# Ledger of designs, part 14: designed miniproteins, single chains

Each design is a single chain, and the fold is of that chain. pLDDT is the mean over its residues in the fold that is shown.

## One batch from the design tools (miniprotein)

Design m485
Fold by ESMFold2-Fast:
Structure m485 (fold): chain A 94 residues (1-94)
Amino acid sequence: MKPLLSPEEARAVARHVADIAREVSTLAEKGDYEKAKEKAIQGLMVAAIAYAVDPRLKPVVELLKKAFDAVENGDYETASKLAREAADLAERLA
């Protein structure tokens, strides 16, 4: 596959994914459920695009999918935990 991003751009995208995942965790903890859902969708979309250019982000996409499912099911404690784990992994890849 041809590279779509430079290594520096890939790191910037990973940091951006980490920031969004952290926002999802914070919003879920605050009980701002509609914003948590919107940010979870945004995070999943950005992570999926990033994964297309950096396969190391696959575990981050999988954690954000689980976090989104938890938000959809009203399990905001699990959503917060999974989003935090996704943020930590994305930061390690940046």
Scores: mean pLDDT 78

Design m486
Fold by ESMFold2-Fast:
Structure m486 (fold): chain A 82 residues (1-82)
Amino acid sequence: SEAEIRALLERFDEALRAVGERARAGDVEAARRALEEARELLERILEAMREAGVPEELIEQFRAHAEGLLELAERAIEEAEA
């Protein structure tokens, strides 16, 4: 449903924000857990989009964008470990 997709997107944004906040605080373990949650939420969003009948081309565009955000989050953790 549209409401389900919105709720999952909000949770994904919060998880990405948590990665940045935890990495800046030096809590690498918590940052990695938040990144794992964000990855799990992405898969749930993609499945919810497919169930809602979103065209696969748009789903793949969103996947590419979200994977870019996850890569930036991963780099923030790497920078905190340096």
Scores: mean pLDDT 88

Design m487
Fold by ESMFold2-Fast:
Structure m487 (fold): chain A 66 residues (1-66)
Amino acid sequence: NEDAERAKEAAERAAKEGDAAGAATSGWQHYLSGGSKEYALKAVQAAARGDAEEAARYAKLSAESA
């Protein structure tokens, strides 16, 4: 739940700052070579659409899989 709250704040800030796309693209590129593409991509896209809870969950799954 703490991770979800942090992800929510990060996603909300990035969206308002217009930085969501930049952060999402950068994170996705790094994970593209890692092999956790599916979870990383879903986390990035969830954050981009404003679904912070799902974004945090997928990001955590991607990190744990790596």
Scores: mean pLDDT 55

Design m488
Fold by ESMFold2-Fast:
Structure m488 (fold): chain A 65 residues (1-65)
Amino acid sequence: SEIYVFKATEDNAGLYADGSVIKKGEILELENVRETDDGNLLGTDVKTGLRIVLDPNKVELLGKL
């Protein structure tokens, strides 16, 4: 599956399924990325296997692997 690479541009850019908050400058490698009905991005972190929800206004797409 395609991996998307995002960078958090602000603090509180999203949440891991365990409740951990995504902080400014964090790099995220996500698979199975999709947009939710409420306009958020949902994906699975390749490194941890945890699902995460991202605020699309607080992340930058750097590329695809």
Scores: mean pLDDT 87

Design m489
Fold by ESMFold2-Fast:
Structure m489 (fold): chain A 59 residues (1-59)
Amino acid sequence: SDAERARELLKRAREAIEKGDYKKAGELVTRALALAGDDEELRKEAIELGKEAKKVAEK
């Protein structure tokens, strides 16, 4: 389902952040947010993860 695909993308985004690839993390978050649709929990998680990636993009 789209929700499951969104969760997989968010998991990959977290892995990208751990590896320091904030550009890839942002791209994965954007794709996950598009797939989350009306799922408020997934949307909130994607937004929070996107903020985290953006905050550390000053490396």
Scores: mean pLDDT 78

Design m490
Fold by ESMFold2-Fast:
Structure m490 (fold): chain A 66 residues (1-66)
Amino acid sequence: MTDEELLKEIEELAKEFPEELKKELIELFENKDVEGLRELGERLKAERGLKAVGAAVYVLEKYKKE
């Protein structure tokens, strides 16, 4: 799974999000901010939001393993 593939998956999961929330999710992912992504997930409490954040965190954890 590449950064581009994950970004596209996140965009698809977040397509019904308000534009500001989508931008926040993408910005946190681009900055590799795992803590910010976890906090956003806790704030959202919605299944779609949690799935998008979960996907971003999962890949960031894999990339940070190096």
Scores: mean pLDDT 65

Design m491
Fold by ESMFold2-Fast:
Structure m491 (fold): chain A 77 residues (1-77)
Amino acid sequence: SSSTSPEKLEEAKRLLEEGERLYEEGKYEEAVKLFRKAVELAPEEVPGAFGVLIRALIKLGKTEEAKKVREELDNLK
């Protein structure tokens, strides 16, 4: 189990929320940046961020990057 500081967890959750808002606005490149930072800060506490990151990468045509993120998620099992 990963131990995450309260500050990092709060930042990761805020990044996820802001990224989802940007995704809904069609700002996929900006959303990817926020989702990627969220998974880096708290991968075990915000595993749903991997799914939205993969989805946003696919929207940008970055299929190979999306595949790599899926492999990262699979390695958490």
Scores: mean pLDDT 79

Design m492
Fold by ESMFold2-Fast:
Structure m492 (fold): chain A 66 residues (1-66)
Amino acid sequence: SGGERASEAARRAVAGEISVEEAARELQDATGAPFELARRAAEALVAGDGKEGDGLLSRAMAVGGA
């Protein structure tokens, strides 16, 4: 599912297996969210801001939700 693919991309970015840019592209492909939102989610997760990162990731997965 798109949600599982998004979660995997986030995990791989946090683990340092892929770059923030690669994670943002995978998040965009998995969710359909705008690249900038996906990139912001990946950046927050990699920076260790789990609260903001999880919120942005949920927003990206919802696409069009607030």
Scores: mean pLDDT 77

Design m493
Fold by ESMFold2-Fast:
Structure m493 (fold): chain A 73 residues (1-73)
Amino acid sequence: MSPVEKIKKAAEKNGIKVTVTEDAKNAGLPLALTATFEDGTKGRVVVKDESSIEPVIAGLKKAGAVSITISKA
């Protein structure tokens, strides 16, 4: 399973909507996640390894993220 697919699956498990940019569809790590929060603010985090995927997504959910955009870092 690709890193993008793993991030998408983890985000969907946490109720976060996922959008993948064209350049990210076939990209490996590192990947940039741009999170949009309930208040409309945005934050960016870079995922550098697969072991960071679930902790990063869980942290974004705890912070109130409603959607993420996956792009090349």
Scores: mean pLDDT 83

Design m495
Fold by ESMFold2-Fast:
Structure m495 (fold): chain A 90 residues (1-90)
Amino acid sequence: MKEEAERLLAEAKASIAALADVLIAQARGELSAEEAAARAAAEKARLAAAVAELERVLADDPELRAEALGELEAAGAAATAAVEAARAAA
């Protein structure tokens, strides 16, 4: 259970990082708008699936669920800041 939750949390964090990388590459002109949109949609779908499974695995452990979701929120905030910085620099 805990090992599966850690794997899903890592997968969700990896999807957040991959989504940020796609948006940063788009801001730098390294990806077309169409390619960036397609890759971003795929990563958002993977993130949503990982989060849903993480919530299911931790359904009976509200403390660990809150902690995991808090870590994802922090990762998302950091990713958003990085994307905004890249867009401002472009």
Scores: mean pLDDT 84

Design m496
Fold by ESMFold2-Fast:
Structure m496 (fold): chain A 65 residues (1-65)
Amino acid sequence: ESKIKAILEEQLKVHPVDINSNFQELGGHSLLAVELKAALEREFNTEIPDEEAEKITTVQEAVDY
């Protein structure tokens, strides 16, 4: 939980990150989404398929993945 929040705050450079924050509202673009996907894959030591990554639109969804 806190680790994912810290990653999102570092990648988006937005403080504080709320669990209800939307990536688009935090100034997210497709490139930023790719960077977040790579960070999540590294933290969970798993590969996130592009189709699943497209479903992660909020901080809450990223934390729950």
Scores: mean pLDDT 57

Design m497
Fold by ESMFold2-Fast:
Structure m497 (fold): chain A 117 residues (1-117)
Amino acid sequence: SRIEELRERIEKLTKEILELQDRLSQAREQGNTEETRQLTVELARKEVELGTTLLELARLEGASDDVIAELERVVELSKKLEEAAKKGDFKSVNKLTSQIVGARIRAIGLLIDEELA
């Protein structure tokens, strides 16, 4: 089904993101600024793909408008993260990363509240 396809894509993207995060950590420890920038751009692109896939899955599973709004915000923030990373704007990268985490936590909280209601 489309739902099973999306779940498999989420699992694959999650693994790829974890591998990119490990490589990014290593590049930072080595002080390789250009590799750090390139890996941050790649990570942001995978975050956009993950966010878009999660949004499609949420819509198909009948998630609330509030959940959909937070997931749409994750996608838009992830696109801004990619642009900031391409420019080497690490202050914006840090701010956007925090905002993305916040939006994801809010979406998860809303999903839990809906399940318990």
Scores: mean pLDDT 84

Design m498
Fold by ESMFold2-Fast:
Structure m498 (fold): chain A 57 residues (1-57)
Amino acid sequence: SAEEAIAEAERLAAETPDPGARAILRAGVHEARKLLEQGDEEGAAESVRAARRAAGL
């Protein structure tokens, strides 16, 4: 689910030693939460996937 994808991205952000990756993941999570609030579950999941890809995670 989008909520599970967000939770996993938050875990990765907390565990990564790379401040750049952490910032990218946190930005993606922030956007995903906004999209979920608007009812866009697909957009939320894609935001997290894009952030993970950009972070190399």
Scores: mean pLDDT 87

Design m499
Fold by ESMFold2-Fast:
Structure m499 (fold): chain A 69 residues (1-69)
Amino acid sequence: SSFYKKMLDVMNMARSVRTQEDLDNLKKYIKDISPSKDDYNKLKKVADTAGRSDDADYDAMIAKINSGI
C-alpha cells in the first residue's frame, strides 16, 4: 500500500539521520506526505522507533519532531 511505502521511506530516512539538516528534512517529509493528523502520528511513531534503534543523534530527531507538532 502507499502508506506502507511511506513508512519504509520514513524508516530509511530516520536511520540515515546524522545532522540538523537531516532532521529538518525528515520532519518536512513526514508533514508533506501526511494527508491527515492520524497518518502524521503513525509516521512520527515509525520515525521515533527507527531513530531510537541507533544513537543519540536519533534521540535528538525524535525530540525535534515532537516539539514541532
Scores: mean pLDDT 71

Design m500
Fold by ESMFold2-Fast:
Structure m500 (fold): chain A 86 residues (1-86)
Amino acid sequence: SVVENLFEAIKNKDVDKAYEYLKELLKEEEPGLKIYDYLKSVDLDELEEILEEALEYLETLPESEKVEELRLFLLSLLELIEELKS
């Protein structure tokens, strides 16, 4: 699954693979539903910590379109997780 590969790349801080899988996911039909289904299948507290750590890592890297797009995606995921916990 592209979604599972994306989150594994995020967890491993593999920026190049995470960006590649993000672009592939966004080309699919209903990428938001695929993300939502994944979020329902995982520990949201553990995932939130992984995403926060990935964001801190991205802040150490030089500015680029790839880093900016991943940062915005991770921030959007954190907002969605907060809504799912409410």
Scores: mean pLDDT 86

Design m501
Fold by ESMFold2-Fast:
Structure m501 (fold): chain A 118 residues (1-118)
Amino acid sequence: APSAQEQVLAAAEEYIKEAEKNPKDEELHKKKQAEFEKKVAELLPEHADLFAGLLTLIRQILEELKDDEEAAKEALKVWLETFKELLRLIAEGASREELQGVLMRGVNKINEIIEKAK
């Protein structure tokens, strides 16, 4: 059976894929966000707050880069890379401080992409 991390990663990859294909479908994004949040709560409940921060980043990307498809795609790629690193570190038993450090680096990279698009 797939691991909790593999299942949560698959849900994140599907969410990003749908966001890239249907950037203006706010109802679809809300549905995919709810599905992802439910999967995290079921499989990684100790890290639900951390992943709530990552979901806020997807919303920020889609809102601030709605008129720049290439920048939005770049920012979503950085988001997915950050998410994959967080899952790897969780598997390795990383501290909350290490996880927050990775999240903050992802936030900073995404904010740099948003600033360059202005």
Scores: mean pLDDT 80

Design m502
Fold by ESMFold2-Fast:
Structure m502 (fold): chain A 69 residues (1-69)
Amino acid sequence: SKEEAEQARDEANALILEKSKEDLSEENKVKLKAAQKVALEGNHLFDQGKYDEALEKYKKAIEILNKIQ
């Protein structure tokens, strides 16, 4: 749903912001950049009204972000 995609987008954006404040290793910087790219793909799908596809992209971004330790 649109509401689920919005919640996942907000969670992904909050995690990106928090991880961007950390002194990350080069490996974790690559993961952060990958998550940002996937979240941006989600934003394009959301703007097209493809909310379920956008939700899948935001969930993937969150998965990548959760691997940053």
Scores: mean pLDDT 88

Design m503
Fold by ESMFold2-Fast:
Structure m503 (fold): chain A 68 residues (1-68)
Amino acid sequence: REEELQRLRAELDAWVDGIVARAKKEIDENIDKTNVPESLKKAEPEIVEAIGLIARAIADLTLERYRK
């Protein structure tokens, strides 16, 4: 079971990284297309960070569920 949890953790880490990378790409592409205000462009790092925190929370909850 511990080996399975380690494998699941690695898969969830990769999934979180993928979600963050995709979110950043989508934001960058949409910012270029829509001529969004500078204030929103400056907020991009904070938005990406928030998405990363949410994805990490989902991953942690998933791992906790499998542990119990």
Scores: mean pLDDT 74

Design m504
Fold by ESMFold2-Fast:
Structure m504 (fold): chain A 71 residues (1-71)
Amino acid sequence: MEKTKKLIEEAKSHRDAARAAAEAGDLVTAQQHLNRIAKLYEEAKDNPEAVKAFQEAMDEAARAIGRASRA
């Protein structure tokens, strides 16, 4: 459980950073944080609770980037 719990916390941290960067107009940094979430997901995808947390994190980051890209 410990490794998966740490991966989920790292994903949430990158989600928050991606959202903040996107809102500031830094789409490159926002995309880098989204890419880091995707890489962490590869290690956690065998755990259903982790899958849900990562899907939510990636969705929020992607939506923030999408909104900023239209501005």
Scores: mean pLDDT 80

Design m505
Fold by ESMFold2-Fast:
Structure m505 (fold): chain A 90 residues (1-90)
Amino acid sequence: MKEKEEKIEEIKKELEKLYEELLKQGASKEEIIEKLEELLKKYVEELEDEEVKLELTAHALELALDLLADHPDVPAARARLAAILAERKA
C-alpha cells in the first residue's frame, strides 16, 4: 500500500514539475498538453492498477484543463472530472 501511494505521489509531482517547467519556458498550450500525455502514457503502460491509472489520468487532465481555461467547454469538463473523483472515496 505505502509503496503504491508513494509511486502515485512521485508521478503526480513529475507531471506537475513538467507542467511548471514548460509554462516557465513559455511553451505553447499544445506542446504542454502533448508532453503531459507522453509522460502519462509512459507511466500508465508500466502500471497494472486501474485506480492508480485513473488518479494519474485525472491529475493530468486537470493540468490540461487549467491550460485551456479560455475554452468554453473547460468549466463543464472540470465539473465532470470533479463528479468522477467525488465517486472515489477520498
Scores: mean pLDDT 71

Design m506
Fold by ESMFold2-Fast:
Structure m506 (fold): chain A 89 residues (1-89)
Amino acid sequence: SIEEIIEGLKERIERLKPAAEKGDLLAQLEIAEAYFELGKLYEKLGDKEKAKEYYKKALDILESIKDKVPENLKERVEKLIEELKEKLK
């Protein structure tokens, strides 16, 4: 169910937080991706306010790391930022 996927994503975010707080850029990226997925799921459920909230959380993280990520993650980060900016128009 969508509700089970949402709970799993929230649990994933909580598991990644300690590494992200220690400066793990991949953990920060994976948290941002999980927030983006939460935004899409709430959008499918018709909860536009929660969707927008999660999209903003994802974008804030990605903007904070965009100049810090190694070259092999740069395209992944930039693509997500573009998609999130489109969602927030």
Scores: mean pLDDT 90

Design m507
Fold by ESMFold2-Fast:
Structure m507 (fold): chain A 64 residues (1-64)
Amino acid sequence: SLEEQRKAKVEQLKAEIERLDREGMRAATDGDWEAVERYRQGIREKLEELKKLDPEAAEEFLKS
């Protein structure tokens, strides 16, 4: 259903943000600041997508 597709997309976006956050932390540890900025940009873009689909999920994700 359309609702199931939306829920799947929300979970996919959350997983992608978590992956980018982990990769960004590794890049920061390595001192790769260009990579850190790219990951931060990716997270911002995915969060904007998440906000459009599920604003509450986006807000909870930011507080975790």
Scores: mean pLDDT 83

Design m508
Fold by ESMFold2-Fast:
Structure m508 (fold): chain A 52 residues (1-52)
Amino acid sequence: AHPVAERAAEALRRSLLAKGVPAAEARRQADFLRRHLEARAAAGEPLPELLL
């Protein structure tokens, strides 16, 4: 897995949990972001630079 995608997904998961989103939904949203960023990286697309 891509390190940037993993870090971004974990940051999103923690942010959602802090906002009271259920753990299962937070994980689902984070997994979607990770897959999306990994797909972009595999296609040679630039990834957004995130402050995490």
Scores: mean pLDDT 76

Design m509
Fold by ESMFold2-Fast:
Structure m509 (fold): chain A 61 residues (1-61)
Amino acid sequence: SELEKLERDYEEAKAAIDRQLEAVKKMPDSEARKHYLRQLERERKAIDEGYKLMKENIEKE
């Protein structure tokens, strides 16, 4: 089902962001590291909001 696919995609996206955050945390303390951390936090928020929106769209069909 579309909902099952959405749930799998969401879990995979969260896992990918978490792995990227761990990788960035291993970087030297720098402006580049801070920049990447902020970008990943924004991407995580976008993933969460996208999941909510897509779930609502599936429920409307």
Scores: mean pLDDT 82

Design m510
Fold by ESMFold2-Fast:
Structure m510 (fold): chain A 80 residues (1-80)
Amino acid sequence: KKELLEDALKVLESIREHLTPEERAMFEEAKKAFNAGDYDKAAELLKRIATSIYLRAQEEGNEELVEKARQALELADKAM
């Protein structure tokens, strides 16, 4: 549970430079929820961020970013 969210956070941190300002703001909220022990809220926020990145990356044809977003989505979904 917690380990899956830690892995999802690491994946998203590795692509932080590719996040929009809105996605970065949600990512900071997800980190705060995780640090507060609110793993359900953290998982939901991470899933929303990863979905946003996944859709945008597909439109841009960035296959590496699509794969990273998919990994984060799978980890967050398993943590829910």
Scores: mean pLDDT 84

Design m511
Fold by ESMFold2-Fast:
Structure m511 (fold): chain A 93 residues (1-93)
Amino acid sequence: MEELEERVERLERRVREFERRVAREAARIPERAEEYLEEAERLREELERLRREVEEAEEPSPELLKRLEEAERRLERTRRLVELAVELAEAQA
């Protein structure tokens, strides 16, 4: 139980740190878009695996599932920002 909670906390932290990095480097996102999208895909895969583990636990925690869903929504929002930044940069040409 505590190990799953720690894994959720670490993954939430990684998603938040990724979001902050993308936000700080907004002007350089187009040049690093492939790296950011690849990192986002890896984080998404880890979120899905952890969600499955929480769901399969003997006493699934609704709180942990909600936190994972929130992290997944933040990750999707950050991924959209990367995609939009690439489109905006291309449109300026």
Scores: mean pLDDT 81

Design m512
Fold by ESMFold2-Fast:
Structure m512 (fold): chain A 63 residues (1-63)
Amino acid sequence: MEEKKKLLEEAKEHAEKAIEAARAGDFKEAAKHLQKASKLASEVPEAEPIVDEAIREVQRIVD
């Protein structure tokens, strides 16, 4: 149970860092954090909506 919460929190942290990096114009860092968040979401499917939202927000910032 605790491991699942930890992975979900890590996915949220990477998703937020990706958005912050994109806002700062560091798109390489944003992509790196999105990749890490996506890997975590493969372990915890409940993190998929969080990662998907972060991907959309990063794309919105880039465009």
Scores: mean pLDDT 81

Design m513
Fold by ESMFold2-Fast:
Order: structure tokens, then C-alpha cells, then sequence
Structure m513 (fold): chain A 89 residues (1-89)
């Protein structure tokens, strides 16, 4: 499963940033759902906010970054599912 981060010309995001994120694999989410980094040397923690349906199916939301940095290719856990992070222009 892939978590798409819409952040033009970026390969990483850090605390204080609120990128737009989309996934077709996430169909039922609530505000405050935790995103935990699994492959980060510094622990990554985020929360999903402003969840809305995407026009192409799936969900679109803002990722509030509470701790650490997320890089292209990192693996994160959302609920019981794991996602590979991919940055898109």
C-alpha cells in the first residue's frame, strides 16, 4: 500500500508542516488517527486531520507532523496497515 504526499519538489517533511496526503487504501478514517514511522532513525509521529473524500476514490487529508521527519520511501503504520511513503509533485 502507498501513501502519496503532495508536496512539490520535496523528498522529506518535518515537524510544523501540514502536507496534503492521499491514499486509495484508506476508506474509513477519523480525525486524530495516528501515523507512526517504522523505518525512521528518529521516531516519526503524525496525525491525520481534515479528512475528506478524494475525487478519484479513497481519502484526502492533512498530515500534522508532531515529531520527527518523514522521507520518500519510509514505511509508516496507520491503524493496522503499513504504507510506503511516496512524494508526488
Amino acid sequence: MTLYIYYPRKDSISQGERPIVRSRDLTSLSDGTQVTGLTNSTPFLGQLRDIQPSSDGGRQFRLDILQGTLNNGDIVQIDDQTFTVQFID
Scores: mean pLDDT 75

Design m515
Fold by ESMFold2-Fast:
Structure m515 (fold): chain A 81 residues (1-81)
Amino acid sequence: TPTKEELAARAEELWARFQELYQKADPSDPEFQKLFEEFVRLLDEFSRALDAGAPVSTLQALLDRMEEVLKKMEELLEKQK
């Protein structure tokens, strides 16, 4: 089972990946905007849950959802080239 420190490190990795994808995306595209908003919402929810001492399982579920959003962003970018 991951520690909370490992989960926080994973969140930082996902945030860095998000920033890279955001830089490549057209910020005016409504599809990208929805994915960006979803990612930021999940990141905020994760940060609040971490600060509140939520269970590791809750934190993992949020990180997994964030990773799925990033995967959708990557797939959308590849299809639009």
Scores: mean pLDDT 83

Design m516
Fold by ESMFold2-Fast:
Structure m516 (fold): chain A 62 residues (1-62)
Amino acid sequence: MEEELYELAKKVAPSLSDEEARKIAERALEVYKKLLSLGASEEDAKRAARDYAILEARKAEA
């Protein structure tokens, strides 16, 4: 999951440093884990984590 989120952040914002992309992936993974702990489905938690990674990557590139 974390590696998938890292690759997604780099794909969305190729100019991000590896360190910045990793931090985004780590925080997106936290969103995923939190949603699962609150009873969200695996699919919904993955979607939310991916959406978070995309949004944060775009913000970091701005």
Scores: mean pLDDT 83

Design m517
Fold by ESMFold2-Fast:
Structure m517 (fold): chain A 86 residues (1-86)
Amino acid sequence: SMLEEVEELVKKALESEDPLEQIRLLTEIGQLVQEAEDRGEISREDAGRIIELVDEALRLLLDGAPKEEVNKVVEELLELFRRAAE
């Protein structure tokens, strides 16, 4: 499932020590979630909420925020994603 692949990417983003790798993974997550919405695999509302958190995490990374602050948003993303998949 595309949703299971996205969950694995979110977990990789949480585990990554490299901000550039986190940016790459979060960008890919946003693209895949948009594709999942287009295919009807996720609701527009849930996809929108996930994309908002992806954008927040990317903004924090670009602003040079601490990993702990970025990871808090990525953890919220993981929880929303799990709820959307139910």
Scores: mean pLDDT 83

Design m518
Fold by ESMFold2-Fast:
Structure m518 (fold): chain A 61 residues (1-61)
Amino acid sequence: SGIEEGIEKAKELLEQGDATGAGTVAGIARREALKLGDEEGAKRAEEINREAAKQGGAYSA
C-alpha cells in the first residue's frame, strides 16, 4: 500500500513540475518495494525516477 501511494505521489509531483521531489519520492518507494520483495513496484518506481530525471534534469549525487 505505501509503495503504491508513493508511486502515485511521485506522479503527482511530476505533473506539478516538481521533478526533484518526484525523484526523491520514487527513490524511496523503490527501496521499500525491494525490501518487501515487490520487484514490480520497484520497477514502476524506477521508471518514474527516470522520467523525473528527464523532465527536470535531476541527477543522483
Scores: mean pLDDT 77

Design m519
Fold by ESMFold2-Fast:
Structure m519 (fold): chain A 80 residues (1-80)
Amino acid sequence: SSVIEEAAKLLSEYSEEEVLEGVKKSLEALLKFAKEEPEKAKERLEEIKKEIEQAREAARAFPEVVELLDKGLKEFEEIV
């Protein structure tokens, strides 16, 4: 999703605290999408997983961001 790709780009331009807040909001929107439209979310699972994994690699220097992404992906997979 463009939202997660945008969040990954923020990692190079903003402080860790600002990135954490942005990633949290992006994950909240993603999880809401999964709960409201689980069929569509399931169809996009592989792409979303790849985007989150790419964001995780970009955030490797920020352990709190990595933890947030790992939790978000796990919760998303549990919904779909």
Scores: mean pLDDT 77

Design m520
Fold by ESMFold2-Fast:
Structure m520 (fold): chain A 80 residues (1-80)
Amino acid sequence: SMAEREKELVEKLKRDFEELKKYIEELVKEGKKEEAKEIAERTAELLRGLAKKLKEEGYEEAAKVAEEIAKELEKLAKEL
């Protein structure tokens, strides 16, 4: 069903974000703040594009999750 596919997309987005966040934290710990910032900014941009596509395809909840993750990454990049 569409609801099951959307739930899988949401879970994947959340898992991928947790892994990315850990990777960014390790880069910051290693003094690679500029690299961490660029990755966070680029990924946020990609997620905003993905959210638009997901919304167009009727995956409203997955689109919302992608937008929320993008905002979190944008915030993280500004704090670096």
Scores: mean pLDDT 88

Design m521
Fold by ESMFold2-Fast:
Structure m521 (fold): chain A 71 residues (1-71)
Amino acid sequence: SITLTFEQPDGSTVTITLSGELAKKIVDALKKHGFNVGDVLTGAVGGSILKSLEEVTGVKLELPATLLSIE
């Protein structure tokens, strides 16, 4: 499994844990688009990744979202 932590525009943090194929899908998308820890997800690509997270977890993230950690 993988745990992602994001900082929201209001300064709050959201932690999402993924496993199996969902974890691989999200990690592969982040790597493909060059997103690393400390990066801010914005625009169409960032929005697409956050929408995929919303669809699989039910957790809605707002743009811009800063990727604080991958564990």
Scores: mean pLDDT 82

